# Designed miniproteins, single chains, part 86

Each design is a single chain, and the fold is of that chain. pLDDT is the mean over its residues in the fold that is shown.

## One batch from the design tools (miniprotein)

Design m3000
Fold by ESMFold2-Fast:
Structure m3000 (fold): chain A 92 residues (1-92)
Amino acid sequence: MLKEAIEAAQRSIKLLEEGRSEEAARLAQEMGRKLRELAEQGGADPSVLYIPEAFFEAARLAREGRNEEAIELLKKLIKELEEFEKNAKKNS
């Protein structure tokens, strides 16, 4: 899921940069929904529940026309997810 989340965030940023705010919002919302469902079913630690929330927030910002803020949020999220993936590979 981490790789899919990173790829979804990257594609959402590109769509926002192209002015395709509704397409970006739809993609971010869909990924947030999938991640929240998996977290709820898996009994995830509350510290990672911010990840689906960040995707939902990016979708809301995009729909409000706040594309620059949505891009910044998604860039921050990508950095955090990449650190998570790097640390998971390092400790395996």
Scores: mean pLDDT 79

Design m3001
Fold by ESMFold2-Fast:
Structure m3001 (fold): chain A 81 residues (1-81)
Amino acid sequence: SILDQLSPELREAVSLFRLMAEKVEIETLARQGKISQAEADALLAELDAVEAKMKTLSADEAHKLVQEAIDDTRARIAAAL
């Protein structure tokens, strides 16, 4: 994986950008009326908690946490659509 060749700082930046992209998608879906505002607020709060927890983890642990959080968020969105 290309991630194995990145510095820890760059791997953490990639994980943060992935979370930010997912937050933007959630906000967009709520704005389009495809999910409820209550569901969007709940998902965003969970991703904010993940972002806070990332700051206490290694780059590899943060990557895994972010991947699991995005996969869970997308499954919940698919179920709501």
Scores: mean pLDDT 82

Design m3002
Fold by ESMFold2-Fast:
Structure m3002 (fold): chain A 98 residues (1-98)
Amino acid sequence: MEEEERKRLERELLEAWRKFIGEFVGLAPDASIPVEELDEAYQTLSEEKKEELEEIARYAELVLEKMKKLPLPEQKELAEQLIEALENRDIEKLKELA
C-alpha cells in the first residue's frame, strides 16, 4: 500500500522537475522531452542562467533529502508544495522549503 503511494509520488515529482527544466531551458513545460534535448538547450544558456539552475537544483535536492526523513502523509504535503513552487516558478518558496 505505502510502496505504491511512494512510487506514484516519486513519478509525480520527477514529472514536475522535468517540466520545470524544459521550460527553464527555453523549450516547453513537457516531461516527455528527451534528456539529450534538455542537455543541448542547457548548453545554450548563459553562465548566469546555468548558475541559477544549479542553485535551484541544490534547493530541490535538499527538499528531497528532507522528504526522505518524513512519514508518507508529510512527504505528500511537502511534495505538493514543491510541485506548486516549481509550477509557479516561485524560487523564493523553493528556498524556504529547503
Scores: mean pLDDT 80

Design m3003
Fold by ESMFold2-Fast:
Structure m3003 (fold): chain A 62 residues (1-62)
Amino acid sequence: SETVERIIERAKELYDELKDKKPIALSIAKMVALAEGIDAGLSPEEVERIMREVDRYAKEKE
């Protein structure tokens, strides 16, 4: 879904902006993505995909 991809990309951008505060940066990015996903009416499966992709991105940046 285009909405899922947009939320993932925004979360990655937010994480990159806040990465100097890394533990809280990931939590903030995931919380914002969760809120946007719920507001957009995404399914639990789509929200799980967003969380997984954001976690993967942050791990790759380690």
Scores: mean pLDDT 83

Design m3004
Fold by ESMFold2-Fast:
Structure m3004 (fold): chain A 60 residues (1-60)
Amino acid sequence: MLDEIKEIVAEDLGEEVAEKVREALEAITDPQYREIVLEIVISELSEESAKRAREIIERA
């Protein structure tokens, strides 16, 4: 899941942003806070990439 989200973020926002997002999500121990951060990240993606990211999260 996180690796797939990282690839989508890298395609839209670049590798540097994708690595920082992955590290932040892995460091968050609170599941509710992690969900909030994921929603913020998805809101910054293109409509197509946001849809793919949501499908990955729902499948997990």
Scores: mean pLDDT 77

Design m3005
Fold by ESMFold2-Fast:
Structure m3005 (fold): chain A 107 residues (1-107)
Amino acid sequence: MPTAEVALRDGRAEAEAAPEVLREAREELRELREEMEKNPKETAQRAASLYSALSIRRTALEWLAEALEATGTPEALEVARRLREAARELEELAREAKELLDEAEKL
């Protein structure tokens, strides 16, 4: 586990970055859905990459949240809550990317 100070610093940075990461992921999913009929093979490859990236980020946020929760300070708990919420949204987007991958592979 990282030190409490390192976890809080990194957790805050990730919590601040999360809205932009989620916005970019939603935009990419929208673009992939629009392009699927024209280029299903490329869409499948991009959806697979997105699914992988979102899953890795989700796991990292869950690990940071767990480290922060272990410190038990009110500040760390609030950052952990924000990271858990972002991880949940990343999980939903990763599932959508996986569904799009499966659909594109059928074309």
Scores: mean pLDDT 87

Design m3006
Fold by ESMFold2-Fast:
Structure m3006 (fold): chain A 113 residues (1-113)
Amino acid sequence: AAAARKAEIQRTADALGLPPEVVELLNRATATGDLEHAKEAIKLAAKRGDVEGVLQAMYSALAAAYRRGLSFEEAVAETRKLFDEVIKELENDPKAVEIVRKAREQFERDLAE
């Protein structure tokens, strides 16, 4: 648990020549910033009717989750939750919701291949 996480951070810090506390803070800041930027990009693309833009932003979020060390299954699950959150945040804009739903259908088709 906590001890194992600290050991992994220490190994990464040693490899990069950085203090372990700096590695931990950078990882947290990067993860938070990526999620906020992804949601804004997705909402803007959806409001513009841009299915491809929503899909590209979702794949960027998936790649960011994978880079954070999540398994493929965990990264996919996080991305599916992001679709649900965005649909809820856009619930008063039915046209934007429809664009996000179309992007979700394409995302699920791409995963099946």
Scores: mean pLDDT 71

Design m3007
Fold by ESMFold2-Fast:
Structure m3007 (fold): chain A 111 residues (1-111)
Amino acid sequence: SMEEVERKLQELEGLILEILKLAREATADNPALAEKVAELERRLEHLIIQMKIALAHNDTETFKIYVQEMLKLVKEIARLAVEADPSLAQQMEQLIKELEELTKKLLELAE
């Protein structure tokens, strides 16, 4: 249902925000890494808007492309966070796994 798709998309956004928060905190004392995270965050915000537009138009093929680009950007943000704070490695791996599982479920519901 559309209501379930909307709920799963909201869960996805919440998980992305958690990853971004951890990345910002990890890179706060490293201006070069913080700037890279900020640039990726801006790109990610644009992709999420594009994902919502594609979903609203039932454009599943375009939605899948943006979802894959989003996952790539979030994985890069997580990598930069772990580079700044290696103690986050296991937590970031778990969050990315949850993001991938939620994304798969969202795609199944959108079809």
Scores: mean pLDDT 86

Design m3008
Fold by ESMFold2-Fast:
Structure m3008 (fold): chain A 101 residues (1-101)
Amino acid sequence: MKIIIKGSGAYGLGLAYALQKKGLEFEIEEEKDYLGGNLAKKMPKDENLLDFIINEINKNSPLTINSVEDLDKVLENNEEIITDNEDIKGFIEGYKKGLEL
């Protein structure tokens, strides 16, 4: 069954990232001319989305994440990531949901 992700906001991107890691096929339905929604508007144009997310988590969390692999381990171990950034919360929730599929 093909998974369809409606919208490319933070939650949708987190879900897509998890599905890509699992090798599952998915499609993103986005009505805007760009992916990432409000998250993309806050990113520097020359920065990778995952690097931006890791940097934001490190600013707001007692955890130090140095790589995508470290982020994956934190999320897989269900460790608490404390953040006041609603976009980062959405990404983490989408990522966790995608890992359950």
Scores: mean pLDDT 64

Design m3009
Fold by ESMFold2-Fast:
Structure m3009 (fold): chain A 75 residues (1-75)
Amino acid sequence: SAEEQKQLEQEKRIAEQFLESAETLLEKEKDPEVKAKLEEAIEKFRSGLAKAKTVEEVQDLLRELMKVVLEAERK
């Protein structure tokens, strides 16, 4: 429906903002292993976000990216 499409577009915009934050974290990261994991997670997130057709799919992608970001911040 048109309403579901609007919800998906909003969720993708929020997800894109979080992606920008993750990219900023990647630029500041000094540990090469953490950098590699962040880079992989960001690439998977961008690819997944482009293909996502439901809000739930976007939320699942966001959760996975957040997990990697939290792991990077702990190290």
Scores: mean pLDDT 84

Design m3010
Fold by ESMFold2-Fast:
Structure m3010 (fold): chain A 70 residues (1-70)
Amino acid sequence: SEDEQRDRLSDRVMGLFGEAMRVSSTNPELAYETLKKVNEAMDALLNQSPLEEIQKLVDEAEELLEEGKK
C-alpha cells in the first residue's frame, strides 16, 4: 500500500540522517548537504507529497553520501 511505501521511505530518511551524523566529524560539508536533503524529504513526508518526490530527495541524499566515499 502507499502507507507501507511511505513508512519505508520514512525509515530510509531516518537512516540517511544517521549516516550524515556519523560522517559529521570527518566530513562536515558532506553531512550538511546530506542533512539539507534529509530535511527536505522529512518536510515532503509531513506534507504528504507524492512518493516520487520523496524518493527523488532520498536518492539525491544517497548520491551525496556515495560521492563522499571518493
Scores: mean pLDDT 83

Design m3011
Fold by ESMFold2-Fast:
Structure m3011 (fold): chain A 95 residues (1-95)
Amino acid sequence: SPLDEAEKNLEKLKNMKNPSIQELQDIALQVQKQVLTLISENAPKEDLIRGFEIAYQIYNELSKRAYEQGNYGLYRYSRGQALTYRQMLQYLRSQ
């Protein structure tokens, strides 16, 4: 399922030693596609919550790495994505 693929991408990130910005971007793009698929398939709320949690973690890590490297354009983009997923999480959890 798209959720299983997102979980694999999160596990892959956790097992990486010192991931590059490019590696983080590639994982973030894959997870975003998986989350969009969950939305398009009208996945159960619990699956959407988990997908958004994974996306938040990945974009949050990408934003930190981008800031450390002085890539403020990528920082602003990744931070915006992370905050969007965080807001969606808060909305879904509150109901």
Scores: mean pLDDT 87

Design m3012
Fold by ESMFold2-Fast:
Structure m3012 (fold): chain A 61 residues (1-61)
Amino acid sequence: GAEEAIERMRALAASVPRRSPAHVIARAGLHEAEVLLRQGDEEGAERAARNGLAAALASPA
């Protein structure tokens, strides 16, 4: 679910160097997912978190 995806992104952001492409992408995706979740769009939040996680994992850390 959205909470699990968001938690995975938070863990990734904490484990990669600050200001690396992976960290920047993870933070942006996490922010987007949290905004959508706050608005009640759980499906949008999960999609944003999963897409952000995939993009961050594909990026240099």
Scores: mean pLDDT 78

Design m3013
Fold by ESMFold2-Fast:
Structure m3013 (fold): chain A 95 residues (1-95)
Amino acid sequence: SAAREKVLQELFDNSTPESRELIEKILKIKTVEELEEFLKSLPEEKKKPALALAATIAIIEGKYEIYEYAMEKLGYKKEEIEKLRKEIEEEIEKI
């Protein structure tokens, strides 16, 4: 939707150059398997920031399987993942 595209554009515009490069790479990821392959290519210290960014982009785009996978890898429980998803979707709908 137009609201999701606006949120994604604002995320990109407000990011550092390093984060923008990472966002562009993450935007090309369509499956959990592609995210796993991408994470394997990163140094250990970059994996957590990449997972957090992947979860953020995935929820904005409605890629729920990628969002859930990334949040579980970050150590969130299923109930927390579902609650945060609902809260974020409600915020996007208000835009």
Scores: mean pLDDT 81

Design m3014
Fold by ESMFold2-Fast:
Structure m3014 (fold): chain A 74 residues (1-74)
Amino acid sequence: SLLDQALELADRLIEALKAGDLEAARETARRLLQVLQQLSDEDVLRVLGYLYEHLSDEEWELFQEIMREVHAEQ
């Protein structure tokens, strides 16, 4: 499902952020954004909740910044 794909991308993004691999994080965030745009609002919130639960406060702030940058590229 698209939700399962988004959660797999979320796991990859978590790994990249925890490793400090900003290039991998940005690339994964672009793919995640494309999938999120195809999900219902409820499923988007599930994916964002999952990310919030697994990221530190600093990693969550970095994630938000990356997503803002990637969204602006569209």
Scores: mean pLDDT 88

Design m3015
Fold by ESMFold2-Fast:
Structure m3015 (fold): chain A 62 residues (1-62)
Amino acid sequence: MDAGGGARAMAEAGMPPGAAAGLAAKSSIQDEEATRRAAELGERGGDPEGAARGAKLGSQLG
């Protein structure tokens, strides 16, 4: 998974930065459903702060 893709999805999530970051971390688990849901939520919201935090977490894990 690419940090860019995750960042974009989380930015569009519209969730609070903390919640988006938490969701990103959970999505890093071997659960493809959670990953897909995070992407859908990202598409709805468009919260760039959440995306930035999620991308950092994803990058650190990778």
Scores: mean pLDDT 54

Design m3016
Fold by ESMFold2-Fast:
Structure m3016 (fold): chain A 88 residues (1-88)
Amino acid sequence: MEELKRMVEKFKKVIEEDSEKITEQARNSKNQEEVEELREQVKKMEESSKKVIKKLREMGAPEEEVEELEKFSKEQIEKVRKAIEEAA
């Protein structure tokens, strides 16, 4: 249980850090090529998030913790997508 909780907390931090980094890059983007690269990063982030959530469920993580992480992940991804859209 403690290890699974640590994995959830670590992944939550990774999502937060990646979201902040991509958002900052979007604010500083100078051309459409940079914006397209950021879109690819968000897509990879979304795919990685889905894989981690699936793995956590398979490992027996509590459903409440997994649902909270899934909701948090979706909110962060949406926030980053909005920042990229505003930069485009």
Scores: mean pLDDT 80

Design m3017
Fold by ESMFold2-Fast:
Structure m3017 (fold): chain A 73 residues (1-73)
Amino acid sequence: SARERLRAILERHGLPLPAELPEDPVELVKTGLEAVAAQTGKSVSDEEARGLAALPLEAALDLVERELDAIAQ
């Protein structure tokens, strides 16, 4: 599931896991974006959220994972 995938991504990168991941797809993607933003020192923007709204949930999670991989190196 998308929630299990996001949990695995966050755990793999040693990032804090919320006690419960949201079931709503938009909030789930926002959680992933907030993790990326925390690593870059910036806030999640409405424009970033809007850009991901055009993608399937799995594609949005692919982007989050790739961004975290790029930051962590």
Scores: mean pLDDT 71

Design m3018
Fold by ESMFold2-Fast:
Structure m3018 (fold): chain A 75 residues (1-75)
Amino acid sequence: SMEEAEQRLNELKSKIKEIYEKAKKNGSVTEEEFKEIMELVREVGRIAATNELSEKQWQIIKEIEEMYKEIAEIL
């Protein structure tokens, strides 16, 4: 459902934010964190492909993408 999709997207956003904050603080990403980011990106893609998303839910995805881009610059 849309509600379940939004809840899951917010969970994924919280997780990438945690990795993002650690990456900025440490200037690096661990192998475990990199694998977690790859799993997270795959799940965001799955949610987008299998759900009809609202503008609010697409905004959450955009925020995740912005954090991912910044993490990629640290890698």
Scores: mean pLDDT 84

Design m3019
Fold by ESMFold2-Fast:
Structure m3019 (fold): chain A 74 residues (1-74)
Amino acid sequence: MGDDYLSLSLQYLRNKDYRSARDYATLAINLLDPDDGRLATAYRLLSRAYDQLGDTSRSQQYQQIADDLIQRNG
């Protein structure tokens, strides 16, 4: 389920549907456990979607969360 939402988010980013990409990345974050290694990927996809939507502040915030999760989980 979480993998399905991550795949959809990535596909929407590729198709330049940044709002759908944001929405599916958010759904993945809501389904994944706090210790799930896929959570970093979900935040990276969310960051990319916000960057393309012109929300640089949110993009940077979510990128920092993704980077922290990667460092924490190795």
Scores: mean pLDDT 82

Design m3020
Fold by ESMFold2-Fast:
Structure m3020 (fold): chain A 91 residues (1-91)
Amino acid sequence: MKEVEEARKKAEEEVKRIGNLADSADDATLQKFAEIARKKAKEDPENRKAYETLAKMFEDPAQKKGASAAFKGLAKINAEKRVKELEDQVK
């Protein structure tokens, strides 16, 4: 299933790109992403706990150094959902 393999590769590239953007994020940007994560927690009940955890990481001053990890976590959840949806379509 070449389409699944391509989607997985694109997901990995997106996670890397988001991680690079996180390195330049200021406190205001981190708060905006916390709001986005909380909104996604409401829209995606299957991943609600993961989004809530990521939102707390963006909001916690002690986690500022881990902001890149939180951004990569959000990108990974979105990418895994796309890959799973495609896999379900070809089964």
Scores: mean pLDDT 66

Design m3021
Fold by ESMFold2-Fast:
Structure m3021 (fold): chain A 123 residues (1-123)
Amino acid sequence: HMEELEERYRKLGEEVRKQAPEVYDEINRAVKFAKEDGKKALEETKKAIELAMKQDPEVRGRALSLLARELVKIAKEKKDSKEFPYILEMARLVAEAALKSPDPVAQAAGVETRLEIEKLEKE
């Protein structure tokens, strides 16, 4: 149920923080700005993706999955906001990067993120 899914993402965040603390810090920065400054959030998201792409495939996959999940969550919360177009673009960039990863977890997250974006755009 939801508690098990939340626990999995908590562990994902802890693993990214342990293996790639700089990537984890950039993800948190992008997520914070996504709620208040779409342009700054987009810049930080691009930087987070760049840093994640420099990691081993597993760490990259986990980092991109974490960022994608947080951005989709914020997009749903901020749908009627001026920030929404920037959050949607950020989620698109993360999905594209995740799909380029050889890690199955990243590829799955990329597909799921693309489907969530399509659903949000149809409204």
Scores: mean pLDDT 80

Design m3022
Fold by ESMFold2-Fast:
Structure m3022 (fold): chain A 80 residues (1-80)
Amino acid sequence: DVLEKAKELLDKLLEALRNGDLERYREVMEELDKLLPKLNEKEKEELNAYLKEHREEALAAVEEFRALREEEAREIEAAA
């Protein structure tokens, strides 16, 4: 089932984001992009609802990590 396969890829995408694995993120995005045009409107709505439920957690983790990296970079630059 195309929808179930897309949800599996979405789970892998969220895992890659939580792990900071940018290479894996890109690979999964490419696979997902190939499946998205095959979904009907109803299936796209279900996938978006699934993404919305899990994405806020992943986005919060990514933003927290980014903020820490920017803070650390400024600290290193100031110490140099």
Scores: mean pLDDT 69

Design m3023
Fold by ESMFold2-Fast:
Structure m3023 (fold): chain A 94 residues (1-94)
Amino acid sequence: SAESLITEEEDRIAAEVVAPLMAEAMLPRMDPESRAIAEEIRARAAELPVSERAREAAERILRMYLELEERQEPGTEAEAEEMARLAREVAKAV
């Protein structure tokens, strides 16, 4: 029970790191108000005590997302699986 609560908190922190970085990739498509909120969330997440591995994994997710957007083609199943794998690495590392 205690371990489950700790895991939930770690997953929440990992989601708060990954979500703000993903939001940055979407900023060019957001309205000004939504963009301001996303930037504030990113600034707050930058202060979270996360491991270097978690930050590297999150940055890889962001880079893959930007490449998919620039490509103007839907991502492959393999790319989606890799992004999911990186998200799990962030959750494990935080």
Scores: mean pLDDT 59

Design m3024
Fold by ESMFold2-Fast:
Structure m3024 (fold): chain A 88 residues (1-88)
Amino acid sequence: MKDEVIELLKEAIEVLQKALETASGQKARYLETAIFNVELALKYVEAGNYEEAIRAVRSALKAFEMADVPEGVEILRKAIEKLEELLS
């Protein structure tokens, strides 16, 4: 459960870092924002603060959409779903 969310967030960071290697300008800025928010979400999950983790993932999701990286969007949507299950 919690470990699955941690794995998804780590996968999202890998996708973002790989995309950032070939990105420039505004796209790179959006990817950097997404990485920051996924790392923040990971810290909140480790602390058991799932509400703040969901907020951070949603911020990262918006940045992913602006950067046009659909693979990362799907990973983060799955992470939100699992985080909402942890709140239930």
Scores: mean pLDDT 83

Design m3025
Fold by ESMFold2-Fast:
Structure m3025 (fold): chain A 74 residues (1-74)
Amino acid sequence: HMEELRKKSLEKYEKLAKDGKIPIETFAESLALMVLRGDLEYIPLAKKYAEELKKQGKKEFADRINEMIERALA
């Protein structure tokens, strides 16, 4: 069904980010935008990639992703 198709598409998108075919920042921002739209199931994955960006020295970008998540929960 539609939920399985969305999850499969997300898995492919994550693989593209891990393979360096798209920036990890782009993938993390896409997850945060999905969370802002009400897809709260993606919060753990968005937080995981925000933490990865922070470890890579991109703290300001990671902080922005976390702010978007907090805004969705308010």
Scores: mean pLDDT 78

Design m3026
Fold by ESMFold2-Fast:
Structure m3026 (fold): chain A 95 residues (1-95)
Amino acid sequence: DLQILEDFAKSLVGKSFTLQEIIKLLEQNGIEFGGMTGSAEDPHRLRLLVSLNGKNYYLDLKLDKPFTTFDPSKAYLIEEVEIRDENGNVIKTFK
């Protein structure tokens, strides 16, 4: 259900979270976390693979700081969230 993803994405924008907090919030909203990838071209970008009711989506996050796995306590201000379908097409952007 796309509305659940839109409400979730909107709830992240303008707030600071650690990666673990984002994963917990996904799980609490019934969204399955399938993995994450950073961007070599833009280290402020983090892509989350998510699944909802058997359908795959990407949540592309824009962070205030470069993404790193070295400090798991590091919190990021979420500046933007793009929801993409499984083919990478942008469905909606929140900022």
Scores: mean pLDDT 86

Design m3027
Fold by ESMFold2-Fast:
Structure m3027 (fold): chain A 100 residues (1-100)
Amino acid sequence: SLLDDLEAAYNELQELLKKYKEGEISLEEFLKRAREIVEKLLATVRKSKDPLAERVAALLEVALGLLDRALESKDEQEAIRLADRAMATVAHARGEVAAA
């Protein structure tokens, strides 16, 4: 289901974030892997027949754009802020589907 796909991706993102915060991976590695998870999730969501799929896809496209901007940033603190916003956007999408 759309919820199952979002929960699986959200859990993968949380594990990845934990690895970054614990110093196991670099910010660049975190951003690249997070982008891959969100991109794969977006492709799955776009094929969904769920009534919320279009709304969720729009939120995931925002998250992807934030991650792309973070990867292109020359400022580490800006990249971290953009990544935090991307993660919050994915969490919001999951919350909307879970509440439905």
Scores: mean pLDDT 89

Design m3028
Fold by ESMFold2-Fast:
Structure m3028 (fold): chain A 71 residues (1-71)
Amino acid sequence: SREELLAQLRELTLEGAALTAQVMLLYEQLRIAQKNNAPQSEIQKIQAQMDAAQAQLDAVDAQEQALLAQL
């Protein structure tokens, strides 16, 4: 139903907002690590976490677009 689609869209919107905040936090952590000349292993670990979070955000965005197309 339309109500069920809107409820799912709401949940995805909240998940997307949380993932966006996580990506922003990881970006700040990466900048601080680079400024402080952190080991390359630490920089690579943060970069991998950013890539993983961005992939999750892209998946959520794709699901939101699919639901919007049904409304």
Scores: mean pLDDT 88

Design m3029
Fold by ESMFold2-Fast:
Structure m3029 (fold): chain A 112 residues (1-112)
Amino acid sequence: GAASLAEGGGRSAYSAGEAIVENAGKKVSPEKATGLALEGIGGEFGGRLAIEKATSEEERLGGEYAYRGGRLAKEAALNIIKNDGVGTEEAKKLGEEALRLGRLGYELGRKA
């Protein structure tokens, strides 16, 4: 259901965001950076589906947070790829917001 999609999407987004923040100023492999982008895409997709299937305001809001968190994690990972695998300050800022929003999506999905 929408709650499970918000929970799963939120988890993907915050996990990617946390990893991006933890690797700030460090070089990550192309495989690692690609994996983080895919986790972000997972959060975006899960969140979008949660919004479409939502039967409550909590499910819809959880989906919106998962969608936004996933998008930001994807953008952060792509920024890392564009900077030869280096965790930039821009990527860190995007990752911090992805972690925050992903956590909110996860928690709302869990409670719905």
Scores: mean pLDDT 89

Design m3030
Fold by ESMFold2-Fast:
Structure m3030 (fold): chain A 98 residues (1-98)
Amino acid sequence: VTSIALAVGIAISELSQEQAQAAGLAVADKLRELGRDDLAQKVEDAVNAGQSPLDIANTVAAAISQLSREEAVKAGLAAAEQLPKELAEKVRKVAESA
């Protein structure tokens, strides 16, 4: 779980503002599907407040770190769909090893 949270956080911190917002919202949507409305709201609040990619990354990583392994994999893969190919592959590799 911690490894997935770190991989997603690092990837989001390297993104543009628009890409970080898209990745954060994708994670928030997956968190709502998983019944983690509390965590989804925190991520959505960070994105809607216009926080930096690093701040969005920290919020997403903290949210994923509170998930089960299976939920963390699902959230990480949702983030990967919004990432540039190189960063997406790094996140997917960590998720696959979980």
Scores: mean pLDDT 84

Design m3031
Fold by ESMFold2-Fast:
Structure m3031 (fold): chain A 65 residues (1-65)
Amino acid sequence: MMRKERAVEAARETLREHGLEDRSEVEVEGDRIVVSLVDPASAEEARAALPALEEAERRGNEALR
């Protein structure tokens, strides 16, 4: 697989571990992976999901090496 494909897969795997795979999007912006929550019901929900989204982005970006 291309590095970017592998990085996206790593991010999605992390999101699946946190139960966020169906509620999040993984995007490639240049040379980095960006993870976002889709249509959060509140700002509190978005903040609560932040640690898991940050972990997914970190793992994805590590795979881009």
Scores: mean pLDDT 76

Design m3032
Fold by ESMFold2-Fast:
Structure m3032 (fold): chain A 90 residues (1-90)
Amino acid sequence: SMVEEELKKKAEEFVKLVLEGNMSGAALTVMEMTDLAIKEFGVEAAREYVLKVLDEAIELSKKQGNEETAKKVEQLRTVLESRMDLLLKR
């Protein structure tokens, strides 16, 4: 579907921005991806998908020896997980 293609495109763009050190662009892109995933698939499915993408970016940052970037993505993961957990309580 077009939505699945858009989500994949945003996930790929997010990982690219993280590896380039553009954390402001990465944060915006992952928030847009999260909002789209919630709208189309619901919070539970969105949570699983978004956290998987964040975990991939953390792992790739660590493999490149960029511990500082990995820590920033881990902080973003905590914020997004908490936000989605609040939505699940509605």
Scores: mean pLDDT 87

